Designed miniproteins, single chains, continued (3). Designs and how they scored, part 99

Each design is a single chain, and the fold is of that chain. pLDDT is the mean over its residues in the fold that is shown.

## One batch from the design tools (miniprotein)

Design m11647
Fold by ESMFold2-Fast:
Structure m11647 (fold): chain A 74 residues (1-74)
Amino acid sequence: MEFEEETVKTSAAGKTDVSVKLTVKNAKNQVIGTAEVKRAGHTKTSSQPVGENDTISVTVPPGPHTITGKIEEV
C-alpha cells in the first residue's frame, strides 16, 4: 500500500528564535504527521530554521486533514 503524498505548507512568522511544533491530523482526528523546528541559542542546529516569513512544509497522504501549529518562545 502506497500513499500519494500531498505537501502542505505552513508559514511561521516571528522576530524571535522560537520553537514551532506542527501536528497533522486526518478526518478521524488521528495524528498522521508531526514536525518540530527549533532555533534557540545556537546550541542545537535545525534543518529547518524558523524566522520571520519562514515556511515549514509537511508531506501527508491525500484526503481531509487538519494541521495545528503553535509558536513557542525558547
Scores: mean pLDDT 46

Design m11648
Fold by ESMFold2-Fast:
Structure m11648 (fold): chain A 55 residues (1-55)
Amino acid sequence: SAAQAALIKAANALMAGNKEEAEKYLAEASALLGDEVVARVEDGIVGIAPASQLG
C-alpha cells in the first residue's frame, strides 16, 4: 500500500540520518493511515496494523 511504502521510505531516511526527508515521509504515512490503524505491543514487538485485523 502507499502507506507502507511511505513508512519504508521514512525508515530508510532515518537510517541514513536524513531527518528532514524522514519527517516528510512520516507525515505522508500518518495522513494515509488516518484513523484506521492501531499500535500494538506483544512480547516486546511493536506492530501497526489496520484496526479491522486486530479484533
Scores: mean pLDDT 62

Design m11649
Fold by ESMFold2-Fast:
Structure m11649 (fold): chain A 80 residues (1-80)
Amino acid sequence: SSAEEKEKLEKELAEIKEEIKKLEEKIKEIEKRIEELRKKPATEENKKEILELEIELGVLLIKKGVLLTIKKKLEKKLKE
C-alpha cells in the first residue's frame, strides 16, 4: 500500500540523516587533525600523515555528496 511505501521511505530517510550526521562528525575530526599537523614541522612523517588524511577526507566528502543526493530524492518522493 502507499502507506507502507511512505513508512519505508521515512525509515530510509531517518537512516540516511543519521549516516550523514556521523559522517559530518568524522569529517570534522579529520579536518581538525590536518589543521593540527599543518602547525607542526614539515617532517616526512607529518607530510605522509597529512596526505593520507586528505585522501580519507576526499573519500568521505564524496560519500557525503552521494548521501545528500539520496536524501533529496527521498524528501522529494515523500512530498509527492
Scores: mean pLDDT 88

Design m11650
Fold by ESMFold2-Fast:
Structure m11650 (fold): chain A 62 residues (1-62)
Amino acid sequence: VVTPTRTGLEKQLKKIEEELKKNPNLTVTVKSGTGGYGVEVVLPQVKAQLESLGAKVEKLLS
């Protein structure tokens, strides 16, 4: 696994974060920005945040 070093990765992450703010129920599956494009390693932090959001929404729904 190769780590990304491009500004594009940061922009992607920021865009996803903005999307999550608007859509807390959003499920995101993005593959890009790490080791070129097509690797999901970029999503660990976003995934954790998304899981937290999902748990909160789940509690709201139930």
Scores: mean pLDDT 51

Design m11651
Fold by ESMFold2-Fast:
Structure m11651 (fold): chain A 71 residues (1-71)
Amino acid sequence: IPQEAIDHYLKGMEAYEKGDYETAIEHFDKALELDPTFGLAYLNRGKAYEKLGDYEKAEEYRRKYLELNPT
């Protein structure tokens, strides 16, 4: 995983902890743009969407995480 993807993921987690779910999603999007196989970014992006009430996107991104991390 590129360091830049990890840096964005960590910034996303920080924003998530502060309750800034929109900023968290922005950073997770940047992480996934840099590494489309970054499963944890999909998982936490889904959690952020769930916090915003977007359950359809939350389910979609959790499914993507499961595809990248089977069973």
Scores: mean pLDDT 80

Design m11652
Fold by ESMFold2-Fast:
Structure m11652 (fold): chain A 55 residues (1-55)
Amino acid sequence: MEEEIDEGIAALVGAVLKTLGVVDDEGFEEFKRLAYENPEEALKKLKEVDKKLKE
């Protein structure tokens, strides 16, 4: 599960954030790197960003 989530989160989150204009190319790269190094932290960061975007 974690391995599949890691790849999905890295690609999907980066694409979504870039499409929404929340992050630039720099932030997209950072998110992919974080997901590869520590997928758990990438997931936490995704949830925090999602909350901020909704509020």
Scores: mean pLDDT 64

Design m11653
Fold by ESMFold2-Fast:
Structure m11653 (fold): chain A 59 residues (1-59)
Amino acid sequence: SAEADLAALREYARLLGPEAEAIFDEAAARMAGQSEAEQRAILDEAAARMQALADARAA
């Protein structure tokens, strides 16, 4: 569910640090008042940005 995905993304952001937390906070704010399809797209975009950040730190 979107709520479960949001909770998982929040935990991932905490592990990655302040830059990822900022990405999460921006995504959460953008989700307010949006359709389910738009909320899913916002979550997917945020997850991809966090993954890119993690990959960059591992390189």
Scores: mean pLDDT 81

Design m11654
Fold by ESMFold2-Fast:
Structure m11654 (fold): chain A 62 residues (1-62)
Amino acid sequence: MEEFKEWVKRQMLKMGADEETAERLAEEAVKIYEELLKQGFDEGTARVAALMYALARYIESQ
C-alpha cells in the first residue's frame, strides 16, 4: 500500500500539483484501490482505476 500511495503522489507532483494536494489525492486513491480489491477486482485493474480517479479529481479542481 505504501508503495502505491507514494507512486500516485509522485505522479500528481509531476503534473504540477502542490505537496498538500498530491498527498490528499494519493490517500483518496489508496481508499479507492482497497475498495476495488474488496469488490474482487484484480490488482492491475484496481491500480489503474484508482490512479484515474485521482487524475480526474485533480483536473476537476483546476
Scores: mean pLDDT 81

Design m11655
Fold by ESMFold2-Fast:
Structure m11655 (fold): chain A 58 residues (1-58)
Amino acid sequence: SRIEKVVEELREISRELQRALERLKETGSEEDRKKVNELMKKAQEVSDELMRLEEEER
């Protein structure tokens, strides 16, 4: 279903975010912080889509 695809996408973003956070802990660079922030924003957008789909399907 569409909701399953969105959940999988959110899971992939979460894994990327974990990897980016580990990299940030190692480097402390501004570029890595920016990447973490971008992934967090993307996760929020996908999460919002999931909420909308759940509301529609009930």
Scores: mean pLDDT 81

Design m11656
Fold by ESMFold2-Fast:
Structure m11656 (fold): chain A 82 residues (1-82)
Amino acid sequence: MENLKKGIEAYQSGNYDEAIKYFEEAIKEKPSAFAYTVLGEAYLKKGDYEKAIEYFEQALKLDPSNYVAKRLLEEAKKKLEE
């Protein structure tokens, strides 16, 4: 999953726009709860709370037991309400 690795590297360097592009490519190749979760995290870091919520909900549709996506979804919803 080269696009997922590149997305994580971009995210760690604070380049959230680049991270989003790589995570979107990773999802096109193979959708996964993890890929949706990290895409949501990148949008959350950019302050795009509506997009973050959308992708965390997609992650939970694929894996309802994903506690990371659930916690981040709650965080994004609180930010949107503020």
Scores: mean pLDDT 85

Design m11657
Fold by ESMFold2-Fast:
Structure m11657 (fold): chain A 61 residues (1-61)
Amino acid sequence: MEREIVTLKAAVEIEASALDRSEYAQKVAKEIDKLVAEGKYEEAKKLAEEALRELEEERAR
């Protein structure tokens, strides 16, 4: 699960960079790191997946 979260976090950073949304990616990354530190891996994964989906949707517009 941790490796999957790291991969999703990297994907969010890549997509956000392409969309000039690096500030959004930094905010999401900070929230993911906090959830991981609290042992909330399922919530961290969901947050990363939701952020990636939002960025991909924005790119498709």
Scores: mean pLDDT 78

Design m11658
Fold by ESMFold2-Fast:
Structure m11658 (fold): chain A 71 residues (1-71)
Amino acid sequence: MDAELRARAREVAAEDEAALRAAGQPELAELARELAEALLRALLTGDEAAAQRVRELQARLAELLAEFEAS
C-alpha cells in the first residue's frame, strides 16, 4: 500500500514538476515536489510536524497561485 501510494504520488509530482519547469516556473516546480514529499511523510508516519509542513506548503502554493491570478 505505502509503496503504491508513494509511486503514484511520485508520478503525479514528476508530471507537475516537468510541466512547471517547462513553463519557466522552477520555484513552483520545487514547491510541488516538496509538498508531495511532505504529504507522503505525513501519511506514512502520522507525524504532526509533517502534517504541519504540508499545511504550510499548501498555503505557500495558494499564495503563488493567487499572485498569478492577480497578474
Scores: mean pLDDT 73

Design m11659
Fold by ESMFold2-Fast:
Structure m11659 (fold): chain A 69 residues (1-69)
Amino acid sequence: MATAEQIRELLEKHGVKVSLEEAKEIIELIKELLEEHKGVTPETVERLSETFGISRELALELIKLVLEG
Protein backbone atom coordinates (compact mmCIF):
# COMPACT_ATOMS: atom_id res chain seq x y z
CA MET A 1 0.00 0.00 0.00
CA ALA A 2 1.13 3.57 -0.67
CA THR A 3 2.77 5.25 2.33
CA ALA A 4 2.10 8.84 3.46
CA GLU A 5 5.74 9.60 2.52
CA GLN A 6 5.18 8.41 -1.09
CA ILE A 7 2.07 10.65 -1.38
CA ARG A 8 4.01 13.61 0.06
CA GLU A 9 6.92 13.07 -2.39
CA LEU A 10 4.58 12.85 -5.41
CA LEU A 11 2.81 16.08 -4.37
CA GLU A 12 6.16 17.88 -3.77
CA LYS A 13 7.29 16.96 -7.33
CA HIS A 14 4.20 18.86 -8.56
CA GLY A 15 4.81 21.89 -6.31
CA VAL A 16 2.28 20.94 -3.60
CA LYS A 17 3.73 21.02 -0.08
CA VAL A 18 1.94 18.84 2.48
CA SER A 19 2.82 17.39 5.88
CA LEU A 20 2.84 13.63 6.55
CA GLU A 21 -0.41 14.16 8.52
CA GLU A 22 -2.03 15.81 5.47
CA ALA A 23 -0.70 13.01 3.22
CA LYS A 24 -2.42 10.45 5.50
CA GLU A 25 -5.69 12.43 5.22
CA ILE A 26 -5.33 12.41 1.41
CA ILE A 27 -4.90 8.59 1.41
CA GLU A 28 -8.03 8.18 3.57
CA LEU A 29 -10.08 10.49 1.32
CA ILE A 30 -8.92 8.62 -1.82
CA LYS A 31 -9.98 5.32 -0.19
CA GLU A 32 -13.40 6.79 0.70
CA LEU A 33 -13.91 8.14 -2.84
CA LEU A 34 -12.87 4.79 -4.39
CA GLU A 35 -15.39 2.94 -2.17
CA GLU A 36 -18.17 5.50 -2.84
CA HIS A 37 -17.71 5.38 -6.64
CA LYS A 38 -16.70 1.68 -6.80
CA GLY A 39 -13.21 2.24 -8.20
CA VAL A 40 -11.50 4.68 -10.54
CA THR A 41 -14.22 6.64 -12.36
CA PRO A 42 -14.30 10.15 -13.90
CA GLU A 43 -16.28 11.21 -10.79
CA THR A 44 -13.54 9.89 -8.43
CA VAL A 45 -10.84 11.82 -10.34
CA GLU A 46 -12.93 15.03 -10.58
CA ARG A 47 -13.88 14.98 -6.87
CA LEU A 48 -10.25 14.56 -5.77
CA SER A 49 -9.09 17.26 -8.24
CA GLU A 50 -11.73 19.75 -6.99
CA THR A 51 -11.25 18.92 -3.28
CA PHE A 52 -7.48 19.61 -3.31
CA GLY A 53 -7.37 22.18 -6.15
CA ILE A 54 -5.01 19.99 -8.17
CA SER A 55 -5.01 18.93 -11.83
CA ARG A 56 -6.99 15.86 -12.93
CA GLU A 57 -3.67 14.34 -14.06
CA LEU A 58 -2.12 14.70 -10.59
CA ALA A 59 -5.35 13.40 -8.99
CA LEU A 60 -5.16 10.29 -11.22
CA GLU A 61 -1.46 9.76 -10.27
CA LEU A 62 -2.40 9.93 -6.56
CA ILE A 63 -5.26 7.43 -7.04
CA LYS A 64 -2.94 5.10 -8.99
CA LEU A 65 -0.29 5.27 -6.25
CA VAL A 66 -2.87 4.39 -3.54
CA LEU A 67 -4.20 1.46 -5.63
CA GLU A 68 -0.80 0.06 -6.78
CA GLY A 69 0.94 0.35 -3.40
Scores: mean pLDDT 77

Design m11660
Fold by ESMFold2-Fast:
Structure m11660 (fold): chain A 67 residues (1-67)
Amino acid sequence: KKEEIERLEEEIIKLTKDRKPEAVPFVKSYLEQIKKHINLADDIISALETIDKEVAELAREVAELLR
């Protein structure tokens, strides 16, 4: 489970670097917020969708693994 989360986080950051490198610090911040505040995950994922929809979909998988 931890290995699955780490793999998804690596994919998210790699995808962000390839598509919107300027968004990397924001995406990292949102991922940390999801891990610390799982009850806010849906709101945070909505914010990620404004950056990149595929990144947001992968972040949703991370949130489901944390529940």
Scores: mean pLDDT 80

Design m11661
Fold by ESMFold2-Fast:
Structure m11661 (fold): chain A 85 residues (1-85)
Amino acid sequence: MSEEEAERRVEELIRRANELIERARRAGPEELEELEREAEELTEEVLRLIREAKNADPRRLSAAGILAAGATAEVLIARRRAERE
């Protein structure tokens, strides 16, 4: 993977994580299974990119990882909210 290609992939994953966080915060119960799947897929893609992107900015890789973890957390919080409210 080129450095430029890796950078574009990091940017894409950061955008997807932010979108997923926003969607999870607004989600109703019927959306949760899809959001859970998307969060899992996003986490797998981010972890793969961190392993493979030897020339990518480590700070950007860290940001992508943190945001992906945040997206997973928001989905889990949304599930708890739906089950108890």
Scores: mean pLDDT 83

Design m11662
Fold by ESMFold2-Fast:
Structure m11662 (fold): chain A 93 residues (1-93)
Amino acid sequence: LSEEELKEIYAALVRMAAALAIRSTKDPEKARLIQELADYAIEKIRKVSDVEKALEITKLAVEGINRIADAPSLEEARKIAEETKKKIDELVK
């Protein structure tokens, strides 16, 4: 597999995690936060030149998505989304 093909596999894993998390939640705002985080992570996975960083972004995104789905409040879900995006940004720098 090429590094480009590996990145698309990582993007697919994030998309799958988001789809499962959205299906498990009854809150449309949580579903939106999950989708926004997934889209953000996929963009960064494709942008980053290092496949190792792409894998780390994938891990952070999947963890963040699951934490948003499990969050006891929408306020905590938003904080998790922001923290996860910040960690992803630190990896891309």
Scores: mean pLDDT 89

Design m11663
Fold by ESMFold2-Fast:
Structure m11663 (fold): chain A 65 residues (1-65)
Amino acid sequence: SPHLEEGLRALAAGDYEKAAEHFRKAYEENPSPLTKALYELAKAMSAGDGAAADRHLQEFERLAR
């Protein structure tokens, strides 16, 4: 998905708000645990919520194995 690629680029650049928007669109296009986990992670990072970011990062790592 173009939105998945754009979201990953934004995440790598530290643009967490932009990453969250793109991952939300990726999730809407193709709902999966992976795209949901990326969206939740990016939202937590955007909010500066370290505890939520850590929890969602662990879920993403579990899904990515």
Scores: mean pLDDT 80

Design m11664
Fold by ESMFold2-Fast:
Structure m11664 (fold): chain A 70 residues (1-70)
Amino acid sequence: MTAEEHFQQGLAAEAAGDLGAAYRHYRAALRLDPNFEEARYRLAQMLREAGGLPGLPEEERQELEEALAR
């Protein structure tokens, strides 16, 4: 699965109300393509709205937050 495919799956998961699946797909897209601006934006939005994502390992959270930082 490519970064774009993961992004599309994330959008479908959001539409279905499965936020857990959505963030996992956006995270996977960002890991495959760190310059995927739309995936980065949506993931940052989810982190802000949720106050963090429970169940995300500390090392993955730090890596993700650094990737989303400027």
Scores: mean pLDDT 70

Design m11665
Fold by ESMFold2-Fast:
Order: C-alpha cells, then structure tokens, then sequence
Structure m11665 (fold): chain A 68 residues (1-68)
C-alpha cells in the first residue's frame, strides 16, 4: 500500500519539522525496507498521527516498531 507510504511520508515530515532526528532515522529505515503486514502498517499510521500532534516520543516509538 499507498496508504502505508503516505503514513511514512507524514511521519518523516513531522519528525523533520520538529527536529526529531531519531524519528527521521526510523522513518527512513522502514521507508527503505517497506512496511509489511498489517501490524507494520498500523504502527506507521500511529507514528504519523503522533508526529502530526507533535508527540515526538510516541512518533519515534511507533516508527521503530514499523521498521521491525
């Protein structure tokens, strides 16, 4: 999915805008490797949502989970 790719882009953009280097690193990792399976997609969407709300810690955590 395209929705997973959009979530990846939103999470990366949110991390970049807020200066969250770790969030950007995890976003880049799962963008490169792809988000596979329903669990990865949900984690990516939650990461993007947290980033949009300015919750850097939650965004980093969910981006890390999506990268696994």
Amino acid sequence: AEEAAEAAERAAAGAAASGDEKGMQYGALWSRNGVSGEEGRRAAEEGARAAAQGDKEAATLYNKLAAE
Scores: mean pLDDT 60

Design m11666
Fold by ESMFold2-Fast:
Structure m11666 (fold): chain A 96 residues (1-96)
Amino acid sequence: DPEEALELVRKALEGDKEAAVKAVELEVANLEKRGGITPEEGEMIGGMAAGLAYRDSLSPEELLKKIREAKELGRRLGEAQDSEGLKEYAIGLINK
């Protein structure tokens, strides 16, 4: 349901960690149903999770560095087709 997905993203942007976790779970599940994740999708999920995790605690420069690191790791997990590892990594960032 696109409206349900949008509502989860809206709540995540407002700082709802449970909604952010649910959004990651739903996105990874949808990509798995399609046939797996791409490196570009892993990069996007990693970067989004780092942005949500660190946006209020780091300077803009350090935030961009953390986002780049998370994008690179997410891309590698996508290349490895490690959807479970990507999910656990993104959720781990959000819950810190």
Scores: mean pLDDT 83

Design m11667
Fold by ESMFold2-Fast:
Structure m11667 (fold): chain A 57 residues (1-57)
Amino acid sequence: GELARALLVKEFGLSPEEAERVVEMVKAGATAEEIAKELGISVEEAKRAVEAVRKLG
């Protein structure tokens, strides 16, 4: 959790609250497309975020 949140803030420019939401969405089984729509980012960026969360826990 914490490392994934820190990476999302630094690498993707998300707020701490947005980063926490992404971590929660990934753990709930959200798709990259759902995350992309929620944050207003590309599906490719969302896929990278999902991989980062899964890799770091």
Scores: mean pLDDT 79

Design m11668
Fold by ESMFold2-Fast:
Structure m11668 (fold): chain A 73 residues (1-73)
Amino acid sequence: AEREAIVREVLAELDANPEMSDEQLKEVLQRLGLSPAAAEALVAEGWTNEDVRSIARAILQRLRDLAAGRPTV
């Protein structure tokens, strides 16, 4: 639940600021759970706001799939 909320918050920020700087994109990628090095590498590869939104949506879907498939333990 908390992780899903973070991903939704990041998506809202990406939607609000389509012209994010490289530093802002690295920050939101780190909030999605990437290391600083991984976030820097993706931005260096030319990842755009749209690309980061795509990864955030994929993370959100995976979190939902994991929650739906998890047995009560």
Scores: mean pLDDT 76

Design m11669
Fold by ESMFold2-Fast:
Structure m11669 (fold): chain A 89 residues (1-89)
Amino acid sequence: ENKKKEAEKYIEKAIEYLKEAQRVLASDPRNAASLKLAQKAIEYAKEKTVEGLEKAYNYARAVSTDPRVRELAEKAAEYFKKAIELLKE
């Protein structure tokens, strides 16, 4: 009953962390590639499917390779993982 709503809250939190990462990265045009990875993660997360969230998780991990946004991207990945676990039921 409540698991889909809890998964949606985790997805929203993950998207918020990725949007914060995009704000940090947006100040420098050399970060265009990392900005695109974060945007892909957000787009796949909005599908609210296990497959979409697994893709979003992989893109968030790619963003975490940038040390300026590592903590934000890692938190996003953790929330995507929690959402996946809830939706697999």
Scores: mean pLDDT 84

Design m11670
Fold by ESMFold2-Fast:
Structure m11670 (fold): chain A 65 residues (1-65)
Amino acid sequence: VPSQEELDLEVDAALALIQGVIAEKNKDYETAAKWYERAADLLAPVDPETAEIYRKKAEEFKKKA
């Protein structure tokens, strides 16, 4: 099972992702990029594969902003 520190990072990343998705739906790409980047940073030590997906999404949003 993941450690408490890993669980805390996953929860914080999930909350950041929720904010990013809300911003994306509102077409606020600058804010969406910031939240997806935050989610990627938080998730990188526990799930680098998913973190890379979120970094790619943040980069796409930066190009749209």
Scores: mean pLDDT 81

Design m11671
Fold by ESMFold2-Fast:
Structure m11671 (fold): chain A 66 residues (1-66)
Amino acid sequence: PTVTAEGITDATSATALALIGIGDGGEVRVSGNETLTVVARGLSDEAARAAVEVARRGGGTASVSG
C-alpha cells in the first residue's frame, strides 16, 4: 500500500511516519513547511495502518491506496 498523509502540524509525528515507511523498506517523501505532507510507498498492511494512525495523531489526514 501507499499512504498519503496531509496537513501534519506535528514534526515529531511526521518523523515517526517517515521512520515507519523507511523501516518497512518503503520509499518516503516529505514536503511542506508549516503543514507537512508525507507519502510512503511500498508498505506492508501493518505499516500502512500504523502510518495512518500516526498521521491522525499529528493533526493530519491520511488516505491509503494500493
Scores: mean pLDDT 80

Design m11672
Fold by ESMFold2-Fast:
Structure m11672 (fold): chain A 60 residues (1-60)
Amino acid sequence: SLEEVQDRGTELLKKASSEERKELAEKVYEILEKYLNGEISEEEFLKKVEELLDEFEKKL
């Protein structure tokens, strides 16, 4: 769910450097723009964000 993705993202950001937080935010924003412009569905948006969080967590 969106709440679970937000909660997980918040916890990972607490462990990240300022540069890592900025990179994650920029990537999430690119996906969010595609969703808001109707290029991807809500389901695809959530899936792509979860994939980004998985890759981000592996690098921490």
Scores: mean pLDDT 80

Design m11673
Fold by ESMFold2-Fast:
Parts: sequence; structure tokens; C-alpha cells
Structure m11673 (fold): chain A 64 residues (1-64)
Amino acid sequence: MPLEPVPAEVAEELVRKAEEAAEKGDYRKAASLAAAAGILASLVEDEEARERVLRGIREIDEKL
């Protein structure tokens, strides 16, 4: 079955939630949300939005 494009908003929302989890000290939750955002980023057609998601993940990983 062909994969449909994922809205950038979904991936960006996961990055935001991962950042919030990291700020609260829930690093396991932050890592899980960042990993999910990374998978969804590969399905985002908007290159600029995809790059924003990947940068957010990198910043979260740096804090873990």
C-alpha cells in the first residue's frame, strides 16, 4: 500500500511534545516522541518543514 504524505503539523507537534517532556525531565518520553517525529519527517513532503523537524530532534538529542 502506498504511503500517503504526512502533514508537517503532525511531526512538528511530536517535536514540541518531546521538547516539553525533556524540559520536565522525562527523557524517556522525550526520546520516544523524537524518534516518532523522525520517522514521520521522512513522509513530510515540505522540505523546509522536514528540516525544521530534524533540527528539533537534534536539539532534543543534545539535551538527552
Scores: mean pLDDT 76

Design m11674
Fold by ESMFold2-Fast:
Structure m11674 (fold): chain A 68 residues (1-68)
Amino acid sequence: SLEELLEEVERLIEEARRAVEEGRKDEAMQLVKKAGELLKELSKAGAPEEVIKELEDRVLEVYLAVQS
């Protein structure tokens, strides 16, 4: 369901954040990539734009943290 997919994206973002904190950049990048792919699927499936934007911002935040 859409709700389950949203929860999965949120979980991946949280796991990626933890991986960054632990210095595991390769794992964090894989999690960020997967979250981004699922987010594109959510967008194509017609999820509300406001929800997509919020999740995109959170994914970008973790992505930038990995690059630092």
Scores: mean pLDDT 84

Design m11675
Fold by ESMFold2-Fast:
Structure m11675 (fold): chain A 79 residues (1-79)
Amino acid sequence: MAAEEAAEAVRAAAEAAEAAKTAEGQAGGAIAAAGAGFHGSLTPEGGEAARRAALEAEAAAKTEAGKRAARAGAAAAEG
């Protein structure tokens, strides 16, 4: 009966999507916090570097969520 396997796959995909959404929210919060921490205290060059670092951190967080999604999908396909 393929219906149970399909239900598990959908569940795993939903969990992965939720994790990706949470990672995006956390990354967005980190960027905002970095901006607040450097508010008015940095030269334009310093502010640029901080913003760049925050964007790289966001990309890394999204990649981590993507790896989790791929792992969950592989586990669902294995069953």
Scores: mean pLDDT 60

Design m11676
Fold by ESMFold2-Fast:
Structure m11676 (fold): chain A 55 residues (1-55)
Amino acid sequence: SLEETLADLRDTLERLRKILEENGDKMSPETKALFEKAIDTVEARIAELEAQLAA
C-alpha cells in the first residue's frame, strides 16, 4: 500500500540521516555527496506519496 511504502521510505530516510550524522566527518566529499543526494531523493519521494494520499 502507499501507507506501507511511505512508512518504509521514512525509515530509510531516518537510517540515511543517522549514517551521515555519525560518519559524515569520516566520509570522503564524494561519499558524503552521494548520501546527501540519496536523502534528497527519498525526501522528494515521500512528498510525492504524501500528496497522493491527500488527494
Scores: mean pLDDT 85

Design m11677
Fold by ESMFold2-Fast:
Structure m11677 (fold): chain A 83 residues (1-83)
Amino acid sequence: MAEELFKKGAELFNEGKFEEAVELYEKAIEIEETALKLTGLGHAYYLLEKYEKAVEYYERALELDPDNEAAKRLLEEAKKQLE
């Protein structure tokens, strides 16, 4: 269930439908929160130019997986947008 919602969200993300991807990613995270899903949600918010939300979800992903290189890189990119 959560994996299916995340997969559908990723398909929408790849189509550039970031707001719809956010909705499905949020539903997936509500069922099962993982660093991968949180990083995906943060990235969708980043592409919607909602940088404060992107930072929040990347930091939350790093709480679950401190060595996640994708989340670290994307967090630094989002923080630069807020300067």
Scores: mean pLDDT 87

Design m11678
Fold by ESMFold2-Fast:
Structure m11678 (fold): chain A 86 residues (1-86)
Amino acid sequence: SEAAQRAALEALAKAHGLTPAEVESIRRMLDLFGLPLTPARAEHLIAGLRRGRQASLEFYKQNPEKAEEALKAASPLAQEIWREAL
């Protein structure tokens, strides 16, 4: 149900410290493909977010003034990935 999917997304956000934008991205992807949120899909989507943030690091290494603003807006998961790769 929509209520169950919303509750699962809220639990995922709390567990992984996701931003509203990251939660919205997950929700849109699930809706676009008509997929329910399962533990396996949650792990896959989180791994995708991690890879996306990792790719952004190459851009921000070349643009350090933009990195500070991006880091301030990032989720704890994204901040961890940022600090590991810098």
Scores: mean pLDDT 70

Design m11679
Fold by ESMFold2-Fast:
Structure m11679 (fold): chain A 74 residues (1-74)
Amino acid sequence: NASFKAMFYLGLGRYYEKKNDFEKAIEYYELAIKYDPNYVPAWYNLGILYRDKLNDEEKADEYFKKAEEVRKKL
């Protein structure tokens, strides 16, 4: 389940991604996962960021697989 902290840090990650500050976006998405590892949106947003902004398909696939694993356990 999503916690308030995970949702808050996801919002900060999205804000910095919109500003093209991908280092800060990653830090805040990782904080969202740290506070709620079951918060599927944070895993998907990391996957999308690595695929679409950083051209890292291998890392994107790892995050998408993790998102699916977490979703199946819910």
Scores: mean pLDDT 87

Design m11680
Fold by ESMFold2-Fast:
Structure m11680 (fold): chain A 67 residues (1-67)
Amino acid sequence: ETGVPVERLPEELRRLEEQLKRLEEQVKKSPELLKQGNTEKVKEIEEQLKETRERVEWTRRVLALLA
């Protein structure tokens, strides 16, 4: 990942939070996807959700230290 300037971290966090929200909505549809036999798609979404959550947490921690 390209080095994000500190000034861009709030924008990056906003973008990650939007992505997280979209992934959470996708996971909320997981029961329907599972009924359709799309278990692999559910796992892919859950993996992306986990990765995005870790990224959000890290970015928030950095911003908190700078505040």
Scores: mean pLDDT 77

Design m11681
Fold by ESMFold2-Fast:
Structure m11681 (fold): chain A 82 residues (1-82)
Amino acid sequence: IEKAIELAKKAIELAEQGKGKEAARLALEGAMILLDKSETKEQILRAIGLALRAIGAELDNDPKLAKEVAEEVLKLAEEMKK
């Protein structure tokens, strides 16, 4: 979980710098970690959705979408930590 939080925070920073592909790749890595650590159906579905959106952001080099996905990865990771 902590590694997913760190990846999401770095992805947000990269997205703010306009580095959409790099930000999306880190957000995807974070989402995949959360998928592996998921214990509920809701967590699994949310993590899969985030991974798919991160792939879309990487393909489109979309820093805005990459930031949105990274922020949601961070939120899910914080919820799973509790």
Scores: mean pLDDT 82

Design m11682
Fold by ESMFold2-Fast:
Structure m11682 (fold): chain A 64 residues (1-64)
Amino acid sequence: MLKVALVVAETLETAQKKGRELKAKHPEVVVIATPKEKAEEAIKLAKEQAELAGGELEVVDASE
């Protein structure tokens, strides 16, 4: 089963940086990076992707 991780940060750049670190530790996880401003839309997308994959969604709040 696939696990989907949504990384939320103040900026997209910070979220992508944190997402790359997470992906390096857990290559099997699908990582989605989003700025805090887009978090609601990203949560919806991540949930849909997790459901399609039969996996779990984990939200990581890394906002600065």
Scores: mean pLDDT 76

Design m11683
Fold by ESMFold2-Fast:
Structure m11683 (fold): chain A 50 residues (1-50)
Amino acid sequence: SLSLYERALSMPDAQAAAVLHRETGAPVARILEALRRARSAEELEALLRE
């Protein structure tokens, strides 16, 4: 099965941001920036843990 971050990268950005906001509590603006920069699920997770 896919991790939360792998699933997020397969979704449209708006849907991914809503899911990640609910699961991590990070601000939507921060999540959208992380989605723009991340090249992998591991990088996305690392960016959101900062």
Scores: mean pLDDT 81

Design m11684
Fold by ESMFold2-Fast:
Structure m11684 (fold): chain A 66 residues (1-66)
Amino acid sequence: MKVYRITALEDVTAVGAPPLTLKKGESILATDPRFLPDGFLQFTSVETGRRYLLDASKVEIEELEV
């Protein structure tokens, strides 16, 4: 399974149930990153297994070796 690090470049709130807020410089581990039209990034949290959607311009994504 590929794991990705998503790092907030500015304070950002991801749409989810519950919503997830990342402060500038905070990171989350994710799987199944999907860049959607209109500049949104969809991903699944490794820790919770929940899906989130956020503004791709506000984050940096890095592929990690497991």
Scores: mean pLDDT 81

Design m11685
Fold by ESMFold2-Fast:
Structure m11685 (fold): chain A 72 residues (1-72)
Amino acid sequence: MAQQQAIIELGKTDPSSAPALIGLLDSPDVATRRAAALALGEIGDKRGIEPLKKALEDPELKEVAEEALKKI
């Protein structure tokens, strides 16, 4: 049902996840940092903007950080 789908989407945009994802951007694991950047873009929380701008300086994250910033 559309309502159940909306609950799943709301789970992706839960702002309580943003601080944890911002912390993961500082992970030594590139795959973890990329996943955190993508998830911050899905959440669209403005708290992710500054951390994602810093991620643009990392060549491994530049592409995903640019895409995430376009969503915010």
Scores: mean pLDDT 69

